Designed miniproteins, single chains, continued (5). Designs and how they scored, part 91

Each design is a single chain, and the fold is of that chain. pLDDT is the mean over its residues in the fold that is shown.

## One batch from the design tools (miniprotein)

Design m19160
Fold by ESMFold2-Fast:
Structure m19160 (fold): chain A 83 residues (1-83)
Amino acid sequence: SLLSKEEEELLRKHIIPDSYKGDIKDYLEFLLSQADVNGDGKVSFEEFRKYLELRNPDKPPLSEEELQELFNLIQEYAKKEGL
């Protein structure tokens, strides 16, 4: 896996719904598509932040530092998977 167990747990804690039992790659592809508010095929840090606030309100809040680290993790994973 391109993600460590700790990275997967972080994504499941803050990003992925507890009810979601499928592949993280499939969910991140879905998330990136939904967070791309202007449809340009790119997700900015601002769009990612707004997506989490509006679509995942039941998830624990992140500090700005934690949010940036999580965004960087998702961006690196997406690049490796060709998303």
Scores: mean pLDDT 70

Design m19161
Fold by ESMFold2-Fast:
Structure m19161 (fold): chain A 70 residues (1-70)
Amino acid sequence: MTLEEVELLARGVVALAKAGKYDQASRMARILAERAGLPDLGDKLAEAIRNKASPEEVEKLAQELVDAAR
């Protein structure tokens, strides 16, 4: 998976979470992180989304995943 693909998919996760599609966002976060080799960060992001964390917290966790994929 390229960094550009990780960034694109991370933006998709944030957009789904902001749209209130928490189940889809959580599932996408796990799939993204598994494919990037970062399952622990994916679980953390997915848990925050399922717990309906603030958009700011979801964006922060998505950015941490992107930064770790470098």
Scores: mean pLDDT 83

Design m19162
Fold by ESMFold2-Fast:
Structure m19162 (fold): chain A 100 residues (1-100)
Amino acid sequence: MVISDEELQELAREIAEALERDPRAALRKIAELMEKALNSTDEEARQALLSTALLGLQELAERGDPELSAFAREVRLALAANMNNDEALREILERLKEWI
């Protein structure tokens, strides 16, 4: 799947809007982005989706309650370190699902 800059901006906006309503809805959107990245055959699209997920996790780390904020920081660091490791990304996705 080829993803445009416009689509990426819209996905980032959806995460920001979800954050204002329900931080768990933002986690669901971040999980959706990670699933799309793992299923992407286009490396540029994959990296763009994962980068957008990282931004969403950073916002959760700053705006969440202490437990959610700590979890978001941990997941963000793990994602940043493992953007090219499909096995690690699947493990991170399963951890996100524990909070959804």
Scores: mean pLDDT 78

Design m19163
Fold by ESMFold2-Fast:
Structure m19163 (fold): chain A 86 residues (1-86)
Amino acid sequence: MEERLRLGEEARRAIEEVFREVLGGEEYERLEELIRRARAGEELSEEEKKFIKEAFKKTKEELEKIGREFRAREAELDREEEERRR
């Protein structure tokens, strides 16, 4: 199901675009670095944790909109799969 993989890639790109447009390139690079460091097991400072929280807070509405759009598109793909089985 290449269509589902493509939808996942589009969702990831849309999320990245939201962060880049809302935060700007420098803040987005900072956010990615902090997430990467946290995933590597590094302890983040309280200020760095607050930065991550604020970044997600700023992008919340746009991310929720993207989530709704991609959930709707996934439901449409599920409907197409059901139609193909008939």
Scores: mean pLDDT 75

Design m19164
Fold by ESMFold2-Fast:
Structure m19164 (fold): chain A 98 residues (1-98)
Amino acid sequence: MPEPLEPNEEARRVGEELGYTEEQLRGLPKDIEGKLTLVLELIGKEYEREHGPDTPNEEKLEYAKKHIEEVAKRLGLDKKTIEEIKKILEETIKKYKE
């Protein structure tokens, strides 16, 4: 089983800007939902940097679907974890569009 990964320095900075405490950031990598949350927040921040802050959640989720693998790799997540978070994201998008 892969070890829980600590967020790298970039992920910590993004998390702090998003209002996460150091303790919350330390906890997030330990489960799939926490890892997905951190990845989505980082992608959302990057999307807002390029497209502005008034972006609808639906557009952010579609952007996340395209970029989740790249961002998760930057956070040091293994392939199995990336596949699991992709599945959760796809299920989330499906529910959101209903």
Scores: mean pLDDT 63

Design m19165
Fold by ESMFold2-Fast:
Structure m19165 (fold): chain A 62 residues (1-62)
Amino acid sequence: GPLSAAQRAALGLALGGVADRETEAALLAQLNTVRTVAEARAFIDSLDVPAALRERLRALLD
């Protein structure tokens, strides 16, 4: 189904502070191209982030 504005905002907040400003900006730009929950899951699975953060990000899509 479509990615909600609330899910998008929660993902953006969770990605804040995980890297330097340049890397964070690139990740947020990638998130802006995501339209569906399936695309959001693929995006999360592509991230080079700690497992705990990845699992938290996945939980935000429920």
Scores: mean pLDDT 79

Design m19166
Fold by ESMFold2-Fast:
Structure m19166 (fold): chain A 71 residues (1-71)
Amino acid sequence: GLELVEKAVELFKEADKLRQEANELYTKGQQALAEGKVDEANELFQKADELYKEATKKRVEAFNLIVKAYE
């Protein structure tokens, strides 16, 4: 059971890292918008959204491992 919990903790850490990277790209996108660089901003927002989705998938995987550890 504990090995599944340890793997879940690692996945939560990976998800947090991806979310931080997504936040940085999102901030960069907002700066590009402020400079009138709409195409650059849209590309940055799209990359941020992709990383947020990856972070969510890792969190879901981590929750599934926690559930399995208690079964």
Scores: mean pLDDT 88

Design m19167
Fold by ESMFold2-Fast:
Structure m19167 (fold): chain A 68 residues (1-68)
Amino acid sequence: SAAEEAGRRAGRLLRERGASEEVARLAMHGVTAALSGDPELGRRYARRTEEAGEPEVAREAFEAADAS
């Protein structure tokens, strides 16, 4: 689905920027959840992504995945 594709893209972007696999996975799940119509779950994963990694890197990946 488009949501899953956007999530995978966010994860790839974070990995390319040197983020850990944990941070990349959290970002992937967060973007997928938000775009699949569960913004509450998306917010929870976004918060965990910021807590587990560098907030600037996490924010850039989310913005890149949601760039429209």
Scores: mean pLDDT 68

Design m19168
Fold by ESMFold2-Fast:
Structure m19168 (fold): chain A 76 residues (1-76)
Amino acid sequence: SLSLEERRERTMLEAEITVLEMLAYEAIKTGDLKLVEETIKRIEEIAKEAEKKGFKDVAELARKTVEDLRKRIEEA
């Protein structure tokens, strides 16, 4: 079970992943590969932070987002 504070922290991390994913999509569209790599690195840091805090679902979301972005770059 999670406290209300832990639920809020999880929601904030999920929101941050969503914003970073949107930024990465724009970077891919404009060909800014440096910004894409920087955004992926930031999402990977969120995955590590979530794992460390025991938020396995958030960590999995972050890792899946990185995998999806990597695949999108390879197909571009």
Scores: mean pLDDT 85

Design m19169
Fold by ESMFold2-Fast:
Structure m19169 (fold): chain A 62 residues (1-62)
Amino acid sequence: SSAQQRVRESAREMSESLEKAVEGIKLAVQIVIEGGDEETRKRLEELNRESARLSERFLKER
């Protein structure tokens, strides 16, 4: 249906936004590791770990 075509396009935009957000998180973690506070580094690492866990769960269910 035509509604599904619009949903498919919206899903693509959401995926692109998500990919940029993940890249931002990775960059922030790398910056902290190279010259940031250890406490901030651990906090960012936990966030990155959570994102990776969610992604892996989706892939394993396939």
Scores: mean pLDDT 67

Design m19170
Fold by ESMFold2-Fast:
Parts: sequence; structure tokens; C-alpha cells
Structure m19170 (fold): chain A 68 residues (1-68)
Amino acid sequence: GEIADGVRDLAAAVHYTVLLHKVSPEEARAALDKIREGLDNLDDLTPVREVVGEKFAETMRAAIEAER
């Protein structure tokens, strides 16, 4: 619900801020969208893992699942 959306947005915003120092704004937006869309399916975190890595993807999943 709302807490899961908040976790998703916070995680995406943190990574977007980091990426803005390394890549174009277009690439940063694509990565953020991939994180947001990837978190809609908690059974397959492969898209999220490709952007943020396994540990951070699992942390986001655990936070979302804990609020269900």
C-alpha cells in the first residue's frame, strides 16, 4: 500500500541522486523507472537487482513485505 509505495519512491530517489553524478538524466530516469516497475512484482526482483544490486533489492522487498 502507501508504505510500500513510499519505500519504492525513497529507494528510487536515493539511487537517482547517485546516478545524476555518473550518468545522463535520461539514463537516471530509466533506472528509476526500472526500480519502480520491478518492485511491482516481488516474486521476481531481477530488474531491480540489475540496477541496485542484490542486497539493496532484497532490503526493499523485505521492507515492502513487512508492511503487508
Scores: mean pLDDT 65

Design m19171
Fold by ESMFold2-Fast:
Structure m19171 (fold): chain A 75 residues (1-75)
Amino acid sequence: MAENLLKEAEKLSDEAVRLLDAGAPPEQVRATIDELEKVLKKLDEVSDQLTREQAIKSIALRMLALALRVEVDLR
């Protein structure tokens, strides 16, 4: 479960970055970030099941999601 959630979060983060780089409408970027944050919330609920490497990835993805949210909201 946790590995599948991490893989999903990575795909969503890659998509959000791609959309920002492509100059996509802010609304579309926000929708992708919302899906990412939803997956990250599920990861938080199973945090006890994460390996050290998975926990580090989870933290990095949460920091990235916050940075992406700030960037899109400044547009």
Scores: mean pLDDT 83

Design m19172
Fold by ESMFold2-Fast:
Structure m19172 (fold): chain A 114 residues (1-114)
Amino acid sequence: KIEELGIKDPLLYLKKAIEYAKKGDLKKAEEYLEKALSLMEGGFDLNGKESPEILAYLAEVYALLGKLEEAKQALELLETWQLENGLLPETFENLDVPSEKVTEAYKRAKEVYE
């Protein structure tokens, strides 16, 4: 269903899904989530090691859409990735964190899920 361009940034679509979900437009939020998932061949990688930002944004989108089971799975994969890479939720303010966006997106996703 992405016929014009074979490759697009899934993070862009996830950010749009979050924007619409926060505005209460859940239909558009689901549409952009579907576009992001299609670029990831029907989902995110369950190991998630190289895409922590994608996992954090996915958890936030799923939680905002009320898909709490999918949000929990994305958060658990992100937390597993952080533990394996020496990053714990409590150490997100460490200067060695690979991405400031991971820390911020994870905090937002966890807040919406809880």
Scores: mean pLDDT 62

Design m19173
Fold by ESMFold2-Fast:
Structure m19173 (fold): chain A 88 residues (1-88)
Amino acid sequence: KDKEAYEKVIEHLERAIQALREGNTEEAIQHLKEAVKATKDIKDYETGLKLNALYLTAITQANFGDVEGAIRDAEAALELAKKKLKEL
C-alpha cells in the first residue's frame, strides 16, 4: 500500500511541476491537492508531514505568483518521495 501511495504522489508531483513550467497554475494546484490526498495513505508519519509541508508551501507560492518557488518546493517533495520509494 505504501509503495502505491508513493507512486501516486510521484505521478501528481511530476504533473504539477510540468503544469507550473507551462504556466498552468490552476492545473498544478489541483495536482498538488491530489498529492495531499495520496499522502494520507503513507504510514510513515514523519515523511507524510514533510511532504504535506512542501505541498502547502508550493500551493501558497503558486497562488501568490511565485512560480519558481512553487517549482522548487514541488521538486523537493518529488525527490523526497522518490528517495522513500527506493527504500521500500
Scores: mean pLDDT 89

Design m19174
Fold by ESMFold2-Fast:
Structure m19174 (fold): chain A 90 residues (1-90)
Amino acid sequence: SELERRLALVMFRSTAMLSENWVYARITGTPEMQRLAAESERLHQELMKIADEAIKASETDIDKAKALLEEAERITDQMGDISQRTQALM
């Protein structure tokens, strides 16, 4: 479904950004970069929990599933902001 496609894209994009942020943190070795990577990881953990809730809600409450998807997309955007800050510090 379109909801499943968007959810998969959110999960894929957020995981890729998290991986990149940790790679940059290891390359630079600075506390600031490590802090940004850790913040990205906390957001990713929250996003994965929301994604699981969205999948479960999609079976019984499509409006709730859509709201959770939108929340996951907002968290993905926040992770994008962290990635931009991380890249600027390279």
Scores: mean pLDDT 88

Design m19175
Fold by ESMFold2-Fast:
Structure m19175 (fold): chain A 61 residues (1-61)
Amino acid sequence: GDEEAAKEAYEGGLKGGKQLVEAGDATEEQMKEGAERGREAGYKTGDASYGAMAGAAYAFR
């Protein structure tokens, strides 16, 4: 587990999710859920960019 990658993935996922919410493509709840998924992915992989991308993709469902 990589806590720094998890933190960066969460912050990136929130930033991406916020853009989706502002565009009307996601809810705030979906943004938060996506960011949390991004945190978990970043923690497990050590890849903050991958985690952030995974989180944003999850928010857009």
Scores: mean pLDDT 78

Design m19176
Fold by ESMFold2-Fast:
Structure m19176 (fold): chain A 85 residues (1-85)
Amino acid sequence: SPLFEKLEELLEELKELLANADTLSAEELQQRLLALSNEILKVLKEIRDKYGDDKEAIEKTKKLVAEIQRVVGEIQAKIREKEAA
């Protein structure tokens, strides 16, 4: 599905943002995280609208959301570390 491909691409962009976190200011990191989070929420809404009752799609979405939440949490920790310095 193009929507799941887009969600997986956004997850890879989050992982890349985390990998480059030490090269960015807290403000730039927060702005980029906000932009990616907004795009992820948009794609998640489109997945719910298209696949809402599909059990396989629901389980795939849950797994991707769990991984997204983990990476977002790590980026947020990096932002807090930079703001404390």
Scores: mean pLDDT 88

Design m19177
Fold by ESMFold2-Fast:
Structure m19177 (fold): chain A 85 residues (1-85)
Amino acid sequence: SDDDLRRGVVMLMVIRSKQNGNDDSTIISNAYRAFSIGDVTVRYNRDAAQQSYRRAQQMFSQQSVDDQQQVQRIVDQGIQRYNQS
């Protein structure tokens, strides 16, 4: 679904931000930007959204359990906030 693809774009950005050694505040700031980018990408470039989704799933599966939980928490909080806006 479009929501799943948007979630994938956000998740990819969160994982990359975390892997770059960014602090939680930076990751959250980047996640907020990624929601807008994800929405635009899904609407206008579905192939890019699908590629981001697949890459996010691949990178997510390679994280530790603790990192997977942190990524899911940040993504869920951001999506919830975005959907309420």
Scores: mean pLDDT 76

Design m19178
Fold by ESMFold2-Fast:
Structure m19178 (fold): chain A 103 residues (1-103)
Amino acid sequence: DPEAYRQARIEALREAIRILREVIEKAREGDEEYRLLAYTIARGVDVEDPGAAAAGVINAMEAFKEGIRSNLPVPDEEELEEYIEKLERAIEALERALEELEE
């Protein structure tokens, strides 16, 4: 069903955008676990493939909710800003993909 597939993609993009905004907000508030999550997502996200990026973001958040943590170091303030900039670019790519699917 092409319409059901299109709607599922729209919902995945919306959920990924919501997650990225939450991660950026909590990381900026000083939550060390969300700072580590921001680094984990930034390391793996491909802004040239919005569908894969959305799936990766959702999977990272589900693992985070299950208590799974990366063995990566918690980023410092300078490192965090670089990762946040990449997450903001990911949001822009996901929003563009969402606009194309909603038309």
Scores: mean pLDDT 85

Design m19179
Fold by ESMFold2-Fast:
Structure m19179 (fold): chain A 58 residues (1-58)
Amino acid sequence: SPQVQALIAQNEEAARVLREKIKELEKNPDDVRNQLLANFFRLAVGSQEWLVERLRQR
């Protein structure tokens, strides 16, 4: 459906933004807080990618 395609596009764009945030946080690898935040964003990206794949199957 058109709504599903729009949702997929929006989620893929959000994932790109989060990946850029991860790269920025990882520029300072000795900052434990930045490492934790980067891991959190990785989980968020994974969750969004999983949702997109589920939507594609319907």
Scores: mean pLDDT 77

Design m19180
Fold by ESMFold2-Fast:
Structure m19180 (fold): chain A 116 residues (1-116)
Amino acid sequence: MEIVKKILELLKEALEQLDRVRSLVEAGAPRDEIMAELDRVLQILDEIIKLANELKEKGYPYAEGIIQLARGAKEVVETARDAVRAGKPRSEIMALVDQAKRLVEAAIKIAEEALK
């Protein structure tokens, strides 16, 4: 249960950081600032994947769902980072951030149900 609580806290932190990225992109913030916040999201997602793999090794059936959603969010965030680096339109970057947010929100729902 303590590992699931930590995963939930990290998922909520990732969601807050993605909201910050969205705001920075919308405001036309410098590329380096947006990239730094995306890199922070990737670090949080890597920690979530590590902890969720520990739950999977312990036989918790909901762990696979969290792993898949966190890996999916990581791929989308990596794509958003590449889009920022390539100077893609703000609308494209925002859409990728919103997609990553939806995946993180789905993982939050799984973690919250696991704590009931």
Scores: mean pLDDT 90

Design m19181
Fold by ESMFold2-Fast:
Structure m19181 (fold): chain A 80 residues (1-80)
Amino acid sequence: MSEQAKEEIEEGELLLRSIAAVMKATEEILEKAIEEGKLSPREAISLTFRLGVELARLVREEGVPEEEALKRAVEEAKKA
């Protein structure tokens, strides 16, 4: 198996973990936004996916610490 294939698997694991972390960290913020009519449930799901993808990119490509990347995702969710 090539090194590239292994790196792609590790990238996928980071992405899934990042999406899960964003979803958990932003759960209360997004639930409140939905209750207040600022976001639909579909828009909230789309936002958590996009924020998770961005978190994984910041960690993998820009070397941002996971804690700092997650903090940025939470701040973006608050703007929704």
Scores: mean pLDDT 77

Design m19182
Fold by ESMFold2-Fast:
Structure m19182 (fold): chain A 59 residues (1-59)
Amino acid sequence: MIFMSDQSLADLQAILDNVDDAAQTEKLLQEKFGLSADDAKRATAQIQRQKDKIQQLLA
């Protein structure tokens, strides 16, 4: 895609790779997607919730 959707997917992959570190995930969301601290915190909580479900399935 012309507007670098592949770059957005790579940025999301980096966030998922760091999902266990809430502070790092919040920082990446603010830097990569321009989210406010409040929005980044909410998004981080959602991502970690899904990570917990995945972790439970893998356990």
Scores: mean pLDDT 68

Design m19183
Fold by ESMFold2-Fast:
Structure m19183 (fold): chain A 107 residues (1-107)
Amino acid sequence: MDDLVTQLTRQLRRLEREASTLDTPEARQAVRYARLGILYLQQGDYRSGIRYGLRASAYAIRTGDPRLIRLARDVARLTSQLARSIGDDVLSTRADATSQVGDQRLS
């Protein structure tokens, strides 16, 4: 679990940094939710961390920036793995759907 949390935290920090370079409403929401995801992961609230990480991913995909879409896909993939590790099939399914949307927008 700690390895997945560490990887997810690292990717969320990268997403927050890259999204902060864009001045769009979608990028601002991606930054906000990435920061919340990191905060909850640091507090050991993995479910809230996953939920906010997925919101960050969704907004990053909405920016249409290929760099942010790739980071969002990686975050969604890691949140899916973390959700499975804690037995949350609903969050895992949502994360997989977010990752798939990211892949489609990179085509």
Scores: mean pLDDT 87

Design m19184
Fold by ESMFold2-Fast:
Structure m19184 (fold): chain A 68 residues (1-68)
Amino acid sequence: MLSDEEAIENALAAFREEAKTLSDEQIRRLAALYIGLFRQLQAEGVISEELAERAIRRIEEETAAALA
């Protein structure tokens, strides 16, 4: 099975691919959904706080890159 870290890398790869075909508004909305998902997974104890914060930071970085 995929580790939590591998699952997050797969989610980031999917976000990058989706961002290539989405409008700026859709990219921002998708980023918000991923951030919400990582916060929910942390709240449920599925992933650590440290992993959730790293994943959220990486989504923010990918979003900034996609909108540039």
Scores: mean pLDDT 81

Design m19185
Fold by ESMFold2-Fast:
Structure m19185 (fold): chain A 78 residues (1-78)
Amino acid sequence: KFVPSSELSEEERLQQRLELAEKLLTLSPEQIRLLEELKKKYKLDYDQFVKLLEIALENNWDLSKIEPKLEELVKENS
């Protein structure tokens, strides 16, 4: 379950960042490139990037499903 960094203790934020790093290490170069492109395109902060990774995993890296959800995420967190 994702929790925004602003709601986490310092220890929980560090744990979340470690979990993110571990997940990124399991990804293919193609998946990492996709995340980098979307992060750059939408100018995502850390919390939005974590949610992007969750959206990508939930939608089996289907870009056509990821982009609409990411656009909604950016609107909600602006």
Scores: mean pLDDT 73

Design m19186
Fold by ESMFold2-Fast:
Structure m19186 (fold): chain A 64 residues (1-64)
Amino acid sequence: AASVSTTITAPTVRELGEKVAAALAPVRDTAPDAVLAALEAMAKAKENGETTITVNAVAGAAAA
């Protein structure tokens, strides 16, 4: 099995949330665990004022 880790960074927590939502849209049904982990990472980023999170996906067919 192959896994892919994508790091998402934005200048603000608000923009981070928008980028994460866009990145998760194509893998929402394929990798629900990655979606859940990203939502938890966003919640922690908002609490800590962090603007970077990492999302893990098994089927990252949309390389950017």
Scores: mean pLDDT 66

Design m19187
Fold by ESMFold2-Fast:
Parts: C-alpha cells; structure tokens; sequence
Structure m19187 (fold): chain A 85 residues (1-85)
C-alpha cells in the first residue's frame, strides 16, 4: 500500500499528465499524434511512479520523492513539446 507521501506524488504526476493531455487535445484533436503522445506520457508516468515508490521505500525522504516527480514532469513536458512541434 502506498504511503501518503507516495500517493500525493502519484496524484501530482496524474494531474500533470491530465493537463498535458488536455493541451495536446486542444492543439491536435483526437489525432494519431495525440494518441501516440498520450501513450508516451503514460509510459513516462508509469516509470516515474515505480521510481518514486522505490525512492521513498529506500530513503524515507519526501524531498527525494519530489526530485523524482520534478524530473518526470520535465520529461513529460518534453514529450508534449515534441508532439506539438
């Protein structure tokens, strides 16, 4: 079961993904490009969730978890930016 810290981090990544998906749909509609970008965003999010869970289990440090979240958000923004270019 996820700790409250891990759950908050997971929820933060999910909210960020939803924002990027909305941005992609606003610009590209329900295009194949949107579908491909959403799949890439979901893959980055899933890997980041695994990393933040493992990080907190190893360290107990909320700051270390937040560093994983911020790195994942930057990667997700890059995926969205590439799709919008």
Amino acid sequence: MLSPTQRAAVDELAAHRDELVARLRAALGDSPETVAAVQRLTAVEAEAVDRLVATYDATGDPAAVQAVVEAAKAEMERVADEALA
Scores: mean pLDDT 87

Design m19188
Fold by ESMFold2-Fast:
Structure m19188 (fold): chain A 82 residues (1-82)
Amino acid sequence: SPRLELLRRLREKIEELLEKENVPEEEKKKVIELMDRVIELVERLEAGEISEEELEAEANSLLEESEEVSKVLEKVAEKELK
């Protein structure tokens, strides 16, 4: 699956970036757990275990939780833009 391959590669890149910037373990776990949940939802969609409508509903729920994750990623991006 091209979508799953892309998400898994993004997860690896994000994990490497968080390690490079010495992000606290608690913040790192929140980012990685969010990525893992997204990957799981896409896997369920491709397996036919979840509808696109259900995926969108779960994605909206994840977006509400992702505000803290977005702040972590923005903070890391700002440090890379030296």
Scores: mean pLDDT 75

Design m19189
Fold by ESMFold2-Fast:
Structure m19189 (fold): chain A 55 residues (1-55)
Amino acid sequence: TPEKVKEEYDKRLQEVADETGRRLAATDDPEERERILREGMAEADKIHDEYLKKL
């Protein structure tokens, strides 16, 4: 159902946010922090695109 698709989407986005936050907490390197943020955004974009295709 659309509601279950939205619940899974929200859960996966929260998991990406949590993982990104953990990785950022583990490093003080500005270049690594930028890389972590870019990777998190790319993963969120993939999740978004996947859920648009399920609608």
Scores: mean pLDDT 85

Design m19190
Fold by ESMFold2-Fast:
Structure m19190 (fold): chain A 96 residues (1-96)
Amino acid sequence: DDSAIAGAEAFGLAAETARDAVEADPSLREHAEVLLRAAQLSMGGSLEDRERVRELAEEARKAVELLREDPEAGRRQLEEVTERFRELARELEAQL
């Protein structure tokens, strides 16, 4: 099932990004939990919802990579992506 594979890939990327964020900065645990929550909710959603999580997880991964070179810039970008994940999680929860 292409939908199930896309969901597994999106969740995997979000989980890896969340782990790497906390490893780079332990204060980002709440951000990591928001990413994982949105990814978990998208598993019960549509293919479009899973694609949205994948795109946001890719943006979050770029922010985490930036944390290693420029902690302030990386943290700012991760905050912006995390707010987008919060909005997505609220939208997905409203669909339940």
Scores: mean pLDDT 80

Design m19191
Fold by ESMFold2-Fast:
Structure m19191 (fold): chain A 86 residues (1-86)
Amino acid sequence: SAEEILELMDRREAEIEREIDELLEKYKDDPESVKLLEQAREEARRLFERAREYLRQGKEVIALMLLMAASGEVFVAKRQIEKRAA
């Protein structure tokens, strides 16, 4: 249901925000990593906002795709930071 998807979105957004906060603390002395994480956070927030709007319109599949895209933004940023650390 839309309510169950909304609950999932709220939980996933909270998890992503916590992960980004932890990574920002870990890499606080690396300005490029901080920039990548802040950009990923802002983009993830925009994608979650769009997902909620599509969910409100009854477009559950698009909402779920945007939720996956938000998770992907954080994954890409984390991967880029790991490559810089190597």
Scores: mean pLDDT 86

Design m19192
Fold by ESMFold2-Fast:
Parts: sequence; C-alpha cells; structure tokens
Structure m19192 (fold): chain A 100 residues (1-100)
Amino acid sequence: SEEDKLLFLMMHHIAIDAEIILAVRSGNPKYLKDAIDTARDMRDEALKLGYDDLASIYDEIISLIEKALQDGFISPQMRDQIFSLLDQARQLLLDRLRQL
C-alpha cells in the first residue's frame, strides 16, 4: 500500500541519517557507500510512488554523496547540505502521510 511504502521511506530516512553521521565521524568509506545505496533505494521507491518531488531531492543527495566518495571525505559543509535536503525530504514524507 501507499501507507506501507511511506513507512518504508521514513524508516530508511533514519538509516541514511545514521550512515551520514557515521561517515563524518569515522572517515570510513563503508558508511558513504551504505548511504548512497540507501539513497538510491529511497529514490527508486519515490519514483514508483510517483513522488517526483521526493525523487528529485534524493537525486541531489546521491550527487553530493558521489562527490564525497570522489573526494574521499565528507566536509562539514557537504554534511550540512545533505542534512538540509534530508529535512526537506522528511517534510514532504510527513505531508504525504497527512494526506492519506
């Protein structure tokens, strides 16, 4: 159902938040790789739901994580940009849940 898919996206939102925090704190590229995989799964699910606004935000997050992987680190500025985009995605998810 749409409700189950929205709950899936909310659960994955918690996962990607943790992955980005761990990537910043540890410097371990495993967490950036985990984060990009999570973001891609979220984008694909948003596209299947027809939530083009959410999918667009996830594409921006993916691009930032790809840059972090190329650079070999995530800067505080890049982290803040990713969390700003995640906050926008969370608000859109909550708005969709409220419209059910």
Scores: mean pLDDT 87

Design m19193
Fold by ESMFold2-Fast:
Structure m19193 (fold): chain A 79 residues (1-79)
Amino acid sequence: EESERRHRVILEDVRRALSQLTEEEIKKWLEEMKKNPKYKAAYGVFETLVKRYGSYIEALAVFFGLPEEEARRIEEELK
């Protein structure tokens, strides 16, 4: 449970931090990820979440707390 407890604390901290960012700041960060081929898959997952939730901040919060199984399902949607 130590791992699960730490992950929950990190997720809450991330959600709090993201609530302080403007949508433009988030878009700028996404453009940097998009430019790096190493992060192409992660960017695709995030873009799918933005379409689903209609909010960059909420999509980022979900993205950082997304279970591995749900992430795989979203990656399948990108095929």
Scores: mean pLDDT 62

Design m19194
Fold by ESMFold2-Fast:
Structure m19194 (fold): chain A 64 residues (1-64)
Amino acid sequence: KKLFYLGLAQYYEKKGDYLSAAQYYIQLASLSSGDERRRYLLQAADAYEKAGNLDEAAALRAQA
């Protein structure tokens, strides 16, 4: 359910748990299409960058 995952992603970002936030943004992307999917992939990439997972961030940006 999109709203539930969005709440979790935002909660983990506020806590500084960027890996968990990225995983929930990826779930949101998988449940979305078009511009909404692209937005969530970019948010997941930003979270991976903050976590230090630069390769994963680059891969998600390439998909967006």
Scores: mean pLDDT 85

